Designed miniproteins, single chains, continued (5). Designs and how they scored, part 61

Each design is a single chain, and the fold is of that chain. pLDDT is the mean over its residues in the fold that is shown.

## One batch from the design tools (miniprotein)

Design m18102
Fold by ESMFold2-Fast:
Structure m18102 (fold): chain A 91 residues (1-91)
Amino acid sequence: MEEKLKEAEDFEKKGDEYRSQGKWQEAANYYRKAADLYLELGQEDPENADEWYRKAAESYRKAADAYEELGDIGNYFLARLQAKLAEEKVL
């Protein structure tokens, strides 16, 4: 669990770094990787699942924002859908 959390946090930091450089494709890829790991954490840790699903949703939204900057409409809508589905697990 701790190892997966550290990996998710590291991917999110890489996403933020690429975003700051205007490297939107790389940023989107790392945000998606972070979000996928946060979803797995939510499945493995029911007691804290709400927090993990919120983090997953946030990372998917950051990926969507990066795809929007690229004009990648298909991946933008997919990332937005993934964020909404993660949010629905909290609500």
Scores: mean pLDDT 86

Design m18103
Fold by ESMFold2-Fast:
Structure m18103 (fold): chain A 95 residues (1-95)
Amino acid sequence: MKAEELAEAIERYREGVISDEEMEELLKKATDEEIAEAYLILAEKYKEPEAVSAAALFYILAGDYEKAKEVAVKNGVMTEEEVEELIKKLEEMLK
């Protein structure tokens, strides 16, 4: 699924236009990287720190640690150390 399409779907979900069930199915079709990119689009549009944090988390889940670190640190939502701690914690949880 394209990140732009997923970002639009999240906006429609916020407006109550799509159901929880439909949103869950869309997320199942998306890669973690596409979800991260969608949250970056929303973060730019709405200037929400929570959207930046979500993007960083999904980049970690996608295995793109450099991009997760860059996004989180540049936007001031997490320190470099906090991103490294999240990576370690997620690696332990997925084993």
Scores: mean pLDDT 79

Design m18104
Fold by ESMFold2-Fast:
Structure m18104 (fold): chain A 89 residues (1-89)
Amino acid sequence: MSEIEKLKEQSKELLKKVEELKKELEKKMKELRESEDAPLSEILRLIGEILRLIGDALDLSLEAKKLREQLGEDNEDARKAEELGRSLA
């Protein structure tokens, strides 16, 4: 397999990871909004999980930026992963 094919596969995996992270973040944000009657300890735990997911999104966005620099600015999967990861942070 060529080096370019490996980088393209990595960009597809990265986009998938960012999309999965977006779904998890949206789920946790919904749980937080619905936790109006929850104990403070549960609310704080949800906030901690959301902050961790935001950190993961930043890391994935940086990896996507590196892949875009290697594959070129027109690589759609790497571009979408960078933009989505940055929007989640």
Scores: mean pLDDT 79

Design m18105
Fold by ESMFold2-Fast:
Structure m18105 (fold): chain A 62 residues (1-62)
Amino acid sequence: STRLVTRELVETPPPGVDAPPIRQRLRWLERDDQVPVPLDEPADYPGPPESTVSVRVVETRD
């Protein structure tokens, strides 16, 4: 079966940077025995890879 999975992506700033965390909502379609198909891509994901220190994902499935 196919499921819609919504994940909230929380990006925390690098150590030593006093900034609020950035929250994005990303969705995927999950199928049985298949890799998830992204519906939303973090096109505006801020900055270079070294700027991302910690990212936490909260999954919600319906």
Scores: mean pLDDT 58

Design m18106
Fold by ESMFold2-Fast:
Structure m18106 (fold): chain A 79 residues (1-79)
Amino acid sequence: MKKKEAEELRKKAEELFMQASDYGMLAVGHAAKAVSARRAGDEEEAARHLAEMDRYIALMDEYLKKAEELREKARKLEE
């Protein structure tokens, strides 16, 4: 039973890692749009994209931490 529990935890960790990767890509997209807006002299649009970038970076960090916690729990179960 512990082996199946560890496998399930690893699967959930992988899903969280993939979601974190998606949030990281969204953050990069907003960073690029912020640079473009700033070059156009649109400081309000640039600030909006930077705020969205920060939000996605926070989500990425949160999901990465959750993925690491699940991987650690899985490792301890398989000792």
Scores: mean pLDDT 87

Design m18107
Fold by ESMFold2-Fast:
Structure m18107 (fold): chain A 81 residues (1-81)
Amino acid sequence: SSLAKAGAYRETVTAVFSSQAKRDEAKKALLAHNPAAEFEQVSENRWRVTITGASEARIREAVRVLEKLADRVETEGIEPL
């Protein structure tokens, strides 16, 4: 139905990693769960991660994957697209 065509969701997250190895592991794990995730380096230890998903639940699951490997995660909130 047309009501089932509600837009996708997006969240921007700032992740802090203590090492490049942890960042690479987190990126691999996140991309396995959410292939559309985008990583942008903001500073030496800080990465901006854009997560897009069909539901808020899918985005929350992706953020949890990232939180397991990141030293700190700062979420900007889930937004409908």
Scores: mean pLDDT 78

Design m18108
Fold by ESMFold2-Fast:
Structure m18108 (fold): chain A 85 residues (1-85)
Amino acid sequence: KVEFESVTGTVTTDGRLDFFLGRDGKVVRAENPTTIKSVTFSDGTKLDAGTLEELARKLQEKGFTTFAGRAVSATTHGLSAHREL
């Protein structure tokens, strides 16, 4: 397959997190280490992940090679993730 797929969602955290970036199952950048309370995709699907590193690994398991999040508030973040189909 040669198509690209993107998913969006919301990540809620226990602490302040302004931005995060991941690639290939790893967190590349996160300003403040924190724990995840919830991950919900725009389709309503939930993902169980307690840390950004666990989120990165689970997204890689689903074939998403890159992801990013940006703060909407101190504890709420817009998530985007991308994969090649």
Scores: mean pLDDT 75

Design m18109
Fold by ESMFold2-Fast:
Structure m18109 (fold): chain A 62 residues (1-62)
Amino acid sequence: SLEERLAHGLAGVAPELRDAYAAYAVEIARRQGLEVPAWLAERAARVSPETRELMREVVEQL
């Protein structure tokens, strides 16, 4: 499933980058109209609002 693939990808990312990975995954899921799992949204919320806004802009350009 998508959730299993995201969890596997997160485990493969360095611990310091996992919150950023989650934040990008949330923006991509929202762009594709996919539901965001609560665990992923909670992790993404650890990234500052300013950084998340920049991430959203990057994803929108893809």
Scores: mean pLDDT 79

Design m18110
Fold by ESMFold2-Fast:
Structure m18110 (fold): chain A 71 residues (1-71)
Amino acid sequence: SAQALNDQGVQLAAQGRFDEAEALFRQALDLDPTYGEALLNLLRLLVEQGRVDEAGQLVADLLARHPTLGA
């Protein structure tokens, strides 16, 4: 489930395994684009790595595919 993928990602991030955590957060959002916790966790990882343009693009792409999320 999206929740299980997110929970595993949080555990990997706590271990400093950021690339693996990012992959799991992205998989959680692919499975459930409305799963806000996975989105916030992924955005936090990207911003803390200085990848702010990628964070903005992620939000734009999700809103374009799921416009009700930004309504």
Scores: mean pLDDT 81

Design m18111
Fold by ESMFold2-Fast:
Structure m18111 (fold): chain A 73 residues (1-73)
Amino acid sequence: MEEEEFARFVSELYSLADKAVVELRKKGMSDEEVEEFRAKLDQIVDEAVEYYRKTRDFEKALELAKKKIEELS
């Protein structure tokens, strides 16, 4: 059960990242700028995964990732 919730969390996080990238491209951002933005999103995912691995606190890991994505927007 916990692994399924974590997989869903990661999937939702990457879905949000993909949507943000599409919006940036629609605004006329260069491929390089889009790649830099995607790299930042990937870093947030990695940080959330490490947080979950160390604490096993899925709820806080999810909240941390969403907060950081909101700060990028």
Scores: mean pLDDT 73

Design m18112
Fold by ESMFold2-Fast:
Structure m18112 (fold): chain A 139 residues (1-139)
Amino acid sequence: LEKVEKARLYIEAARTYYAAGDYEKAIESAKLAIEYGKDDPVLVAEAYRQLGNAYYGKGDYDKAIEYYEKAIKLAEEVGDTGLVASAYRNLGEVYYAKGDYDLAEEYYRKAIVLAEEAGDDRLVAKGRANLEKVQKAKA
């Protein structure tokens, strides 16, 4: 329906603005995706993950964590294992940026296990690369 189509377009806009480094427009787009997608928990969970990405890009790590945790909760409720895995990998990246390598390693390991369950070989590869990076930082 029209609202679901608008939510998907705003999720894509949030990704595009994030890639361009326009984090304020990424936040605005992700918030609009939540508004139009409110009756679709999968779209809301992805929109929360995009909000987390935008706040992470701004260096607002506390808000990034908050929105990734909201994304995980909704994704778990709907059984979207791939989205849960993606959001755990994002949490690992935030803790790595904060210098908390033990928490970063924990979340990367959780992301890898869930990505393997989801059959997402690309996400498994990304998680393993993140895990190798944190292990080198701890050495």
Scores: mean pLDDT 91

Design m18113
Fold by ESMFold2-Fast:
Order: sequence, then structure tokens, then C-alpha cells
Structure m18113 (fold): chain A 85 residues (1-85)
Amino acid sequence: AIEEVRRHLEEAVEAAQKGDFDKAIEHLKKAREIASKLPGIGEKVATGIDGIIDMVKYAKEKGATPEQIAEIIRKGGEKVLELME
């Protein structure tokens, strides 16, 4: 489960780097769904991922570059993964 959350966060970064922001958001939503099922920390992790999704949507609307959106996901994902350690 934790490795599946990590995989989807990594795939979201890759999609964002390629400029496929809709695919990046899809992977973030998949990570959120898996994270929400984790005992004890799932709600905090899911809330963290919701924050990343909101930042990505906002940045996309403001014309952020693929590199900038990938960085948002990477940094947010690192903080979320720290909650699972």
C-alpha cells in the first residue's frame, strides 16, 4: 500500500514533466484513494495529497510550466511520504 502510494506519486511527477497535467492529477487521485485506506495515518496522508491536487490545479490555471508543476508534486509527495515513515 505505501509503495503503491509512492509509485502513483512518482508517476504523477513523470506525467507533469511531460506536460500531461490531467494524467498527473489522475495519479494523485489514485494515490489519495490508496492512502485513505491506510490505518492510523490514511486521513492525514489523503489530506496532504488533496493539498497537492489543489496546488497543481491552481498552478495549471495560472500557466505554470511542466517543470514547476512536477516540482510541486515532488516536494508535496516527499512531505506526504514522511508521514508514512
Scores: mean pLDDT 84

Design m18114
Fold by ESMFold2-Fast:
Structure m18114 (fold): chain A 59 residues (1-59)
Amino acid sequence: DERRRERLELELEALQERLASLQEQLADPSNSDEQKQRYQEAIRQIQEEIARLQAQLES
């Protein structure tokens, strides 16, 4: 199913872009500890989603 694969690839790309943005925010020393904790949680969730999508693409 080529359309399903294309959709998964686009979702993966979007998640990778969001991950990069959140990692940049996490590295910013001007962000509060509360903001950094929220970014760390969001990064963890996105990494789990990326792993799931990658597994589907490899299947």
Scores: mean pLDDT 82

Design m18115
Fold by ESMFold2-Fast:
Structure m18115 (fold): chain A 96 residues (1-96)
Amino acid sequence: SLEEVYEELKAERPELFELALAAAREAAEHAPELFLRPMDPKLREFLLTTPLGEQFIAAYEAAQEAMRAGDTERAVRYFATALVLLHLIAERLAAE
């Protein structure tokens, strides 16, 4: 589940997760439209070819749904999860 992914990433990369939570919280307060920005179809296609890409897409879409539902706290948690997953995808691609 996304909650299990959240707890695992928080435990594995606590410093990165704190930065992601701070960024997600700022975005929710000052630029909530970022949560409503549609994902580029070419980016979605690319992410599906990467490790963790499905989890990133799921977290990103869950954050958008939570924001539309007015559940800001859940939106922040899922958006932070997506940011951490995106960073990990970038790290893996850079290592190859």
Scores: mean pLDDT 83

Design m18116
Fold by ESMFold2-Fast:
Structure m18116 (fold): chain A 102 residues (1-102)
Amino acid sequence: SMEEALAALKREIEALLAWLERQTEELRARWAAGTLTLAEVEALRREASARVSALRERFAALAARASEAQLDELNPHLEALQRAELAFLDLVDRARAALAAA
């Protein structure tokens, strides 16, 4: 059902958000410790991009069939995900630049 599909998407958004937050903290800690490689940063960036893109495709497919009220309920979760993605990408770009210059 649509209700079940939207509930599943909400759980997927929450799981991806938690994953991005954990990856951001781990990346920051490993960069500070000097244990991070350029290859690892690039691999993590590709994985994050693939996961976010897949989720956005699922959202787009469901959004075409969802009510405005159902979309409004998802918006705060999507905004939280976007903020986490931007924070992650900012850290990735800074780490990549620093490691490439070494």
Scores: mean pLDDT 88

Design m18117
Fold by ESMFold2-Fast:
Structure m18117 (fold): chain A 74 residues (1-74)
Amino acid sequence: SMDELLAQGRAVLDTLIADLAAQGLSPEEIRATADRVIDQLVQHWKEKHGLSDAQADALRAALTAHVDARIAAL
């Protein structure tokens, strides 16, 4: 389901953000890396699960909002 993919993406991004922050990367550097990972995840899910463009865009937007909130909390 879309909710399962969103939960999976959030878990991946939470681990990534925590690791990059622990390494001392800036919020801008973390954001740039997270954006690349979101693009890779969404493209993978489009190819493997047959997501529509609208579903892919919704996942990208939701994961981006999640990343922005997590970085703001650092």
Scores: mean pLDDT 89

Design m18118
Fold by ESMFold2-Fast:
Structure m18118 (fold): chain A 74 residues (1-74)
Amino acid sequence: ISPEEAAKIVYEALKPVVGEETARKAAEAFKKALEAGKSIEQAIVQAAKTALDAGASNEDASKAAAEAYKKIKE
């Protein structure tokens, strides 16, 4: 799967949990991490940190990260 396709999956998984703007920022951070050669797990961590920095709660960021990881591994 390309970084673009993976980022789209992350965006769609995050959007209902953290909102559209935060999901877009987190998906972009995820894409950049993959392009830098980081693992899916490391890229998910970067997406979660970006969501927290954008104002998402710890609970929402954790839930969104788990859903994104599940969708990418399917």
Scores: mean pLDDT 81

Design m18119
Fold by ESMFold2-Fast:
Structure m18119 (fold): chain A 100 residues (1-100)
Amino acid sequence: MLEELDEEEQQRLLEFQIRVAELLIRLLEAILNQDREAALATVRELVALYKSVEPELDVEAMLAAAEAQVDRWLAGEVKREELEKQLEKTRELLEKLKEL
């Protein structure tokens, strides 16, 4: 019975981690396309997803920090080639999560 509950909790957490990775891929693609509105929309979906599992999450603080990071990436803080590498690594992570 404990193993069954632990397995259900692990599966639920894995599903959320998979959804997070999918949204991170969308975010990186939006940044690479210089689409600030798409990037911010994806960040709002990410924060909403985290809030659904962590009700104490400070949505305003998370959105402010994420918007600042998006603006830094759009301003060229990270080179396009590095963002493309991060996108590929995130896709690889997503595939590994699906194997769990």
Scores: mean pLDDT 80

Design m18120
Fold by ESMFold2-Fast:
Structure m18120 (fold): chain A 65 residues (1-65)
Amino acid sequence: MTEADREFALELLAHGLEVLRKQRNLPLPPASTSLEEKAERFIYLLEKEIAEMLGIPVTLPAPAP
């Protein structure tokens, strides 16, 4: 993975978090939240959302607050 590939992946995940936030009316992340932290939050929230819809438990630990 190149730096450009990594940056693209992080931006894609951060964009996913923003889309999910707007659709679900979730609160804004802190202004100091990094692109990597946004990606981690999206993965966690996506897993939680899917697990909730399917009625299965979330398997990944929550990201740090």
Scores: mean pLDDT 70

Design m18121
Fold by ESMFold2-Fast:
Structure m18121 (fold): chain A 107 residues (1-107)
Amino acid sequence: AAEASARAIEYAKKAAEALAKGDLERAREYGAKAAEAIRKSGDPAADAVEALRLLAEGLEKAGRHELAEALRGLAEGVRDAAARGLLDAEGLAALLTEALEAAVAEL
């Protein structure tokens, strides 16, 4: 639904802001909410790609440019894999959660 897509992007922006501030607990909380919204989205692939890019921007603001580059590369890979029908909404949500947890572990 359009509301679920809007929620996914809103929560991803809040997770990115939390990452930029070093608030890892809030980053995980908002990341989980973004992933849940992606599961209910009408375009989960587009929303997951945008969420990963927003998280990468948060990492850039935190001075973690290599982690940001890794998430941007992941976003491109997700776009390609989703275009080939290799990822469903659950897989996209799980991938976003795993990517955020991996980034948080390096902070």
Scores: mean pLDDT 87

Design m18122
Fold by ESMFold2-Fast:
Structure m18122 (fold): chain A 82 residues (1-82)
Amino acid sequence: MAERLEALRTQREELIRRAQELDRQLEALRQRAAELRARGGDPEEIARVEREARRVEAELRELSERIQGLLDEIHRLEDELA
């Protein structure tokens, strides 16, 4: 039980770090799209960057769901030890 609980905590920490990295990437992509618009960039490139930003947003939502699922499992195991 302790080994599984520790593994779940480690995995959750890893997913949280990945989510933080994706949040930074999302902000950078949004800034890039705004800069491209301001400088009269290629509309196709702007659309590509915005599409990439939407993919990162979707990945962040998936990670948030996985993080919550791990937290729920951690709590369930902690309750089983009580």
Scores: mean pLDDT 84

Design m18123
Fold by ESMFold2-Fast:
Formats: sequence, structure tokens, C-alpha cells
Structure m18123 (fold): chain A 69 residues (1-69)
Amino acid sequence: MSEEEVRRALEGAEEAIRLAEETGSRTIALNALHDLEYILRNSELSEELRERVERAKRRAEELIGTLEP
């Protein structure tokens, strides 16, 4: 992925996490986590982008843990 593609995908995932927090949707949080894991596995990231992705991933994981079925 290009840096621009990573930034766009990351912004989308961050917004999805916010929506999941507001709605309590575990499915939205899981989808965001999947997208973030894809970025980490398929991209070479700058330090700033890596920190942002890892931060968003932790937020999604915490939310998923809270929203257990």
C-alpha cells in the first residue's frame, strides 16, 4: 500500500472505531480491527503511521473486549 492509501484506510478505521464506540457495535469494531491488521501485515510504515495504526488497533481491541456478546 502507498502512504496515501494507508492514511486514507487509517482515517476510515479511526472513524469506524468512533462509530462503534457511539453505537456499541462489536461488528463495526471487528471490521476496523481487520482493516488495521491488514495495513500492518501488508505495508511498510513510517514511524508516525505505525504508531497511529497500533494506537487505533489497541482502541479497537479494547472496545471488542468490552462489547463481548
Scores: mean pLDDT 80

Design m18124
Fold by ESMFold2-Fast:
Structure m18124 (fold): chain A 95 residues (1-95)
Amino acid sequence: MVEKYNEIVEEVAEIVRKEGISQAEGYRLLAERLKEAGLELAAKLAEAYAEIAENEELRERFQKLIKEQKIDEVLELLAELAEVSVEEIYELAKL
């Protein structure tokens, strides 16, 4: 999975690096580009990351879950914010 996804991620990362935009703005740009490419699930996840980056309480909660290695709860939070199932996230990560 997926030359098109990797190309979009690299293009957005380059823009973030050159333009010096915020992490939240970078994730929103990523979501928009992924959606244009028809990668709707990946776009929804990028939007969820943007929401976390902009919201201090969500960011603190997300960082705490990662630090405590509560991976299942991290995936559940991302699924809730992206309005997708945890199973859809798992399927996207499949090799």
Scores: mean pLDDT 77

Design m18125
Fold by ESMFold2-Fast:
Structure m18125 (fold): chain A 87 residues (1-87)
Amino acid sequence: VASDEELQQYLQQLIEQYQLSDRVVEFLTLYIEGKSNKEIGDALDVSQGYISDIRNRKPNIAAKGGFTEEEIELIKKLIDQLDAFRL
């Protein structure tokens, strides 16, 4: 099981590998810090339900709150990679 520090280091590697936008970085940082859907939504100016849909890998999520459809799909993929690394 990865520590929070190791998980943050892994996120930094993903940021460099995928050249992530500041907004995607903010989402993933709050995610690994264990923030709630409401806290992430409030920080990114999107609904709690929108964050929940992304975190649950819901299909056909609309581009919203400054995220493109490509960025949403990338976030879903990176959440899976972060979760696998934490195990």
Scores: mean pLDDT 83

Design m18126
Fold by ESMFold2-Fast:
Structure m18126 (fold): chain A 109 residues (1-109)
Amino acid sequence: MEEVAEEMRRLIREGRVAEAGRLYADYLDANPELKREVQEEVKRIAERLGIYLHLPPEELIRQPAPMAVYLYEKGLLSEEEAIELIGVRYEIGLLSEEVYERAVAYIRS
């Protein structure tokens, strides 16, 4: 995890946010017990934020907003790195303004 987290941080800092997401997805697919734990935690985050309440846990971990919050809470991403991950997805139209605002406000509080 730590080595994967450092590589993700490097990719995010270089603006390679999509590659960071693929790296983490591949890591979770190789570690099914960890993937299950991440799915459960991301579901709790989505419920706390009031976003994506209709999505199953396996789809929630593919959503950048609740996943960025999860990585921030676990200390795997800084506040700035988590906000950048969400912000890039918002700018390309993958997130609604409501989802973006709720996730960023939560990270900054």
Scores: mean pLDDT 77

Design m18127
Fold by ESMFold2-Fast:
Structure m18127 (fold): chain A 81 residues (1-81)
Amino acid sequence: SAELDELIEQFRALLPSLPADLQKLAEEAIADLEVAREEGLVTPEIIELARQALENPSKETLIALQTEIGIELLKKGVSKL
């Protein structure tokens, strides 16, 4: 989706400005968003959490985004573990 593609690009642009610990979590979140896009798992909840993490990047917002993507992947029968 165009909306998810735009969010992924915004995360990539943000990545170099983040502290090292958050940069690693953001890289993991980008990878999870790319898998969600490939699997067609573009839910309003994933979009909202991605926007929140982009506006206020923190351990909490990035983990919340990754957790929601993981739940949706498990529901679809796709394991990211």
Scores: mean pLDDT 83

Design m18128
Fold by ESMFold2-Fast:
Structure m18128 (fold): chain A 62 residues (1-62)
Amino acid sequence: MDQVKQQLLDLFQQSSDAVRAGDLDTARQLSQQAQDLIDQFASQYGQDAADQLVQSVHDTLD
């Protein structure tokens, strides 16, 4: 679980950096990877667990 949260944090940070650099294609690819990871987590642990993971990531970034 902590590994998935760290991977999401890294993907969101890299996506933010790509947007700042004007690399929208890379930002879109990174966002898609993050969404795929969230979808995989939801399939294994349920949607409520995935929602809590996403909330935890946003709380860490804010």
Scores: mean pLDDT 80

Design m18129
Fold by ESMFold2-Fast:
Structure m18129 (fold): chain A 66 residues (1-66)
Amino acid sequence: SHMAAFERQQKAAREAAKNSTSPEEIEKLNEQIFSIIRNGSSEQDQALVQAVLDGRKEAAEEAKAN
């Protein structure tokens, strides 16, 4: 279903963001987020952005702990 496919996409985005720990990857990710915001965002776009931000928070917490 479309819902299951979108849920998998959100999980993949969150996981990718969590694993992107280099400064270059972080900057590129921020650029993509700002691009989505500048072009206007649907609820789906907002959900994907939030998944990415959640992944980044997890990465930051792990970096702080280790």
Scores: mean pLDDT 68

Design m18130
Fold by ESMFold2-Fast:
Structure m18130 (fold): chain A 96 residues (1-96)
Amino acid sequence: SEKLEELLKELEEKGKELEEELKTADEEEKIKLMIENFPLVVEASFLAVELGVITREQLIEGLKNAMKIVEKVDHPELKEKVLKILEEALKKLEAE
């Protein structure tokens, strides 16, 4: 529990830094930041389920909705990398 709480705090701090960077970033920088930070967002979401902040069902719905949004993005590299992360996360949740 203490180790998970420490990790959640680190993820929250990184999330705040990302939010600040996104405010000043151009479109190319935003795409790069999204690709680089998407694994962290997924990790934080799994941790939120383990801590009881959100349900497994809510995370599954969120991942499916994120996939629909990403499929509409006009950037092949972002689409490919982010969809792969989302698909792997969804597969892991459905196997549990």
Scores: mean pLDDT 73

Design m18131
Fold by ESMFold2-Fast:
Structure m18131 (fold): chain A 100 residues (1-100)
Amino acid sequence: SAMDEEIRRVLEELRAALERAAEAFDPETRAKVLEYMERIEEVVLESVRNRESLEALRARLQEVMAEATRDLADDPAALSLVGAAVQELLERIEEIVRRS
């Protein structure tokens, strides 16, 4: 659907931005940031396929953020980057859903 294609474009844009920002980190921290982006993408695409509510998607992304908060506790810049990506993603998906 047009909505599904727009959500995929948002994910591609956010991944590209996150990959560029993550270049500033050491290889191990960068790998963790990219792993969390991959998990976020999987959660969003699965929620879209299953036609889950925005509330269900938010709850699943909050679980990913809880894990990231524990895993990236010693790297606040990396955690902030992942958190900013999740927030931007949810805001853009909410806008897309409201227009549909």
Scores: mean pLDDT 87

Design m18132
Fold by ESMFold2-Fast:
Structure m18132 (fold): chain A 93 residues (1-93)
Amino acid sequence: SEIEEVAELAAKVANLSEEEKEALKKKLEEAGASKAELEALKIQIDVEVAIAAGKATDEDVLAAAREMARLFREAGEEELAAAAEAEIAATEA
């Protein structure tokens, strides 16, 4: 799925420079990513960077997932919201 591709890319981006991260965001924007998708990508990248640095807590991961779900719901992106909600449920289980 596109969300899985974005998550995999975000995990790779945790090891990228700030310049490379900005270039990726611009490329996705040019490819027609919605504002909600770009905001969610930023949240996912920030969480992956924190995980790689050993400073992310389970609460930080859960908070990021909830924020993404909220953004997608507000944008009417029901499939993306459901995917984010499934990640929350998996983390809480």
Scores: mean pLDDT 70

Design m18133
Fold by ESMFold2-Fast:
Structure m18133 (fold): chain A 78 residues (1-78)
Amino acid sequence: AEPSLLEKVYLYATGAEVARRLAELTGDPNLAEAAKRMQELMEKYREEALKAGVPEDEINEAVKRGRERGQALADAIA
C-alpha cells in the first residue's frame, strides 16, 4: 500500500534533514542536491495533505517529528 500523505511528509522531512546535515558535515554536493529534492517533495506532499483536509497541526507535527528523527539519525552517523 502507498504511504499516507502524513507518512510521506514525515519520511521526506526525515530524509531531507539527514541529507542536509550530512552535506554540511562532508561538503558532498550530491547530498546537498538530495536534501533539496526531499525538501521539495515534503513541501509538495504538505500542500497535497492541506488540500485533502488533513489538519494543519497534524501536518506540522509530522514535519517536526521527521526533522527531529533526521537530526538524531545524522548525529548517530556523523
Scores: mean pLDDT 86

Design m18134
Fold by ESMFold2-Fast:
Structure m18134 (fold): chain A 70 residues (1-70)
Amino acid sequence: SSELKELIELLKERIKEMAKHYSKEEVLEILDDEIELLKKEAEENRETNPELSKEFEEIAKFLEEEKEKI
């Protein structure tokens, strides 16, 4: 959805901003924590809201890809 794309762009900007103020190791730790939370939320929503579950999985995948660039 357009909302998901906008959220991904906002997350990308936030990661860039964090990289200005935090160490590489601190940024990676924050991203790992967020990825774990998103995967947990995806699991919790699998039966009740499959579309939302899939969006959380896409955001988690995006964050994993952004980690590779750091």
Scores: mean pLDDT 83

Design m18135
Fold by ESMFold2-Fast:
Structure m18135 (fold): chain A 103 residues (1-103)
Amino acid sequence: SSLQEQLIKKAQELLEKVNEYLKTETDPLKIAGLEEAKRALEYLLKNISSITDPNILNQLISLIDELDQTVEDLMKETDYLKQIGLVLRIIGIGEDIKLLIEK
């Protein structure tokens, strides 16, 4: 599926970016958010071959785009309370990815 290929590419590119951030990041909240994003992306990539529904694939593509933006926002954020909010958002996106895969 072209959608499946697009989703795999987006998830792999974001996972590579998250892994690069994790090599140098020292902020515990940013590390926590990055580790949660990594967990969601690895879970998606492990299960993606089983997902053939184009509606689910399109929803997952949108969630990966949202995850990418939220990771970038977290990496730029210097306010502690806003960092907590962004980590919680990353966790929420990861749970939405899991729920779409398990349905």
Scores: mean pLDDT 92

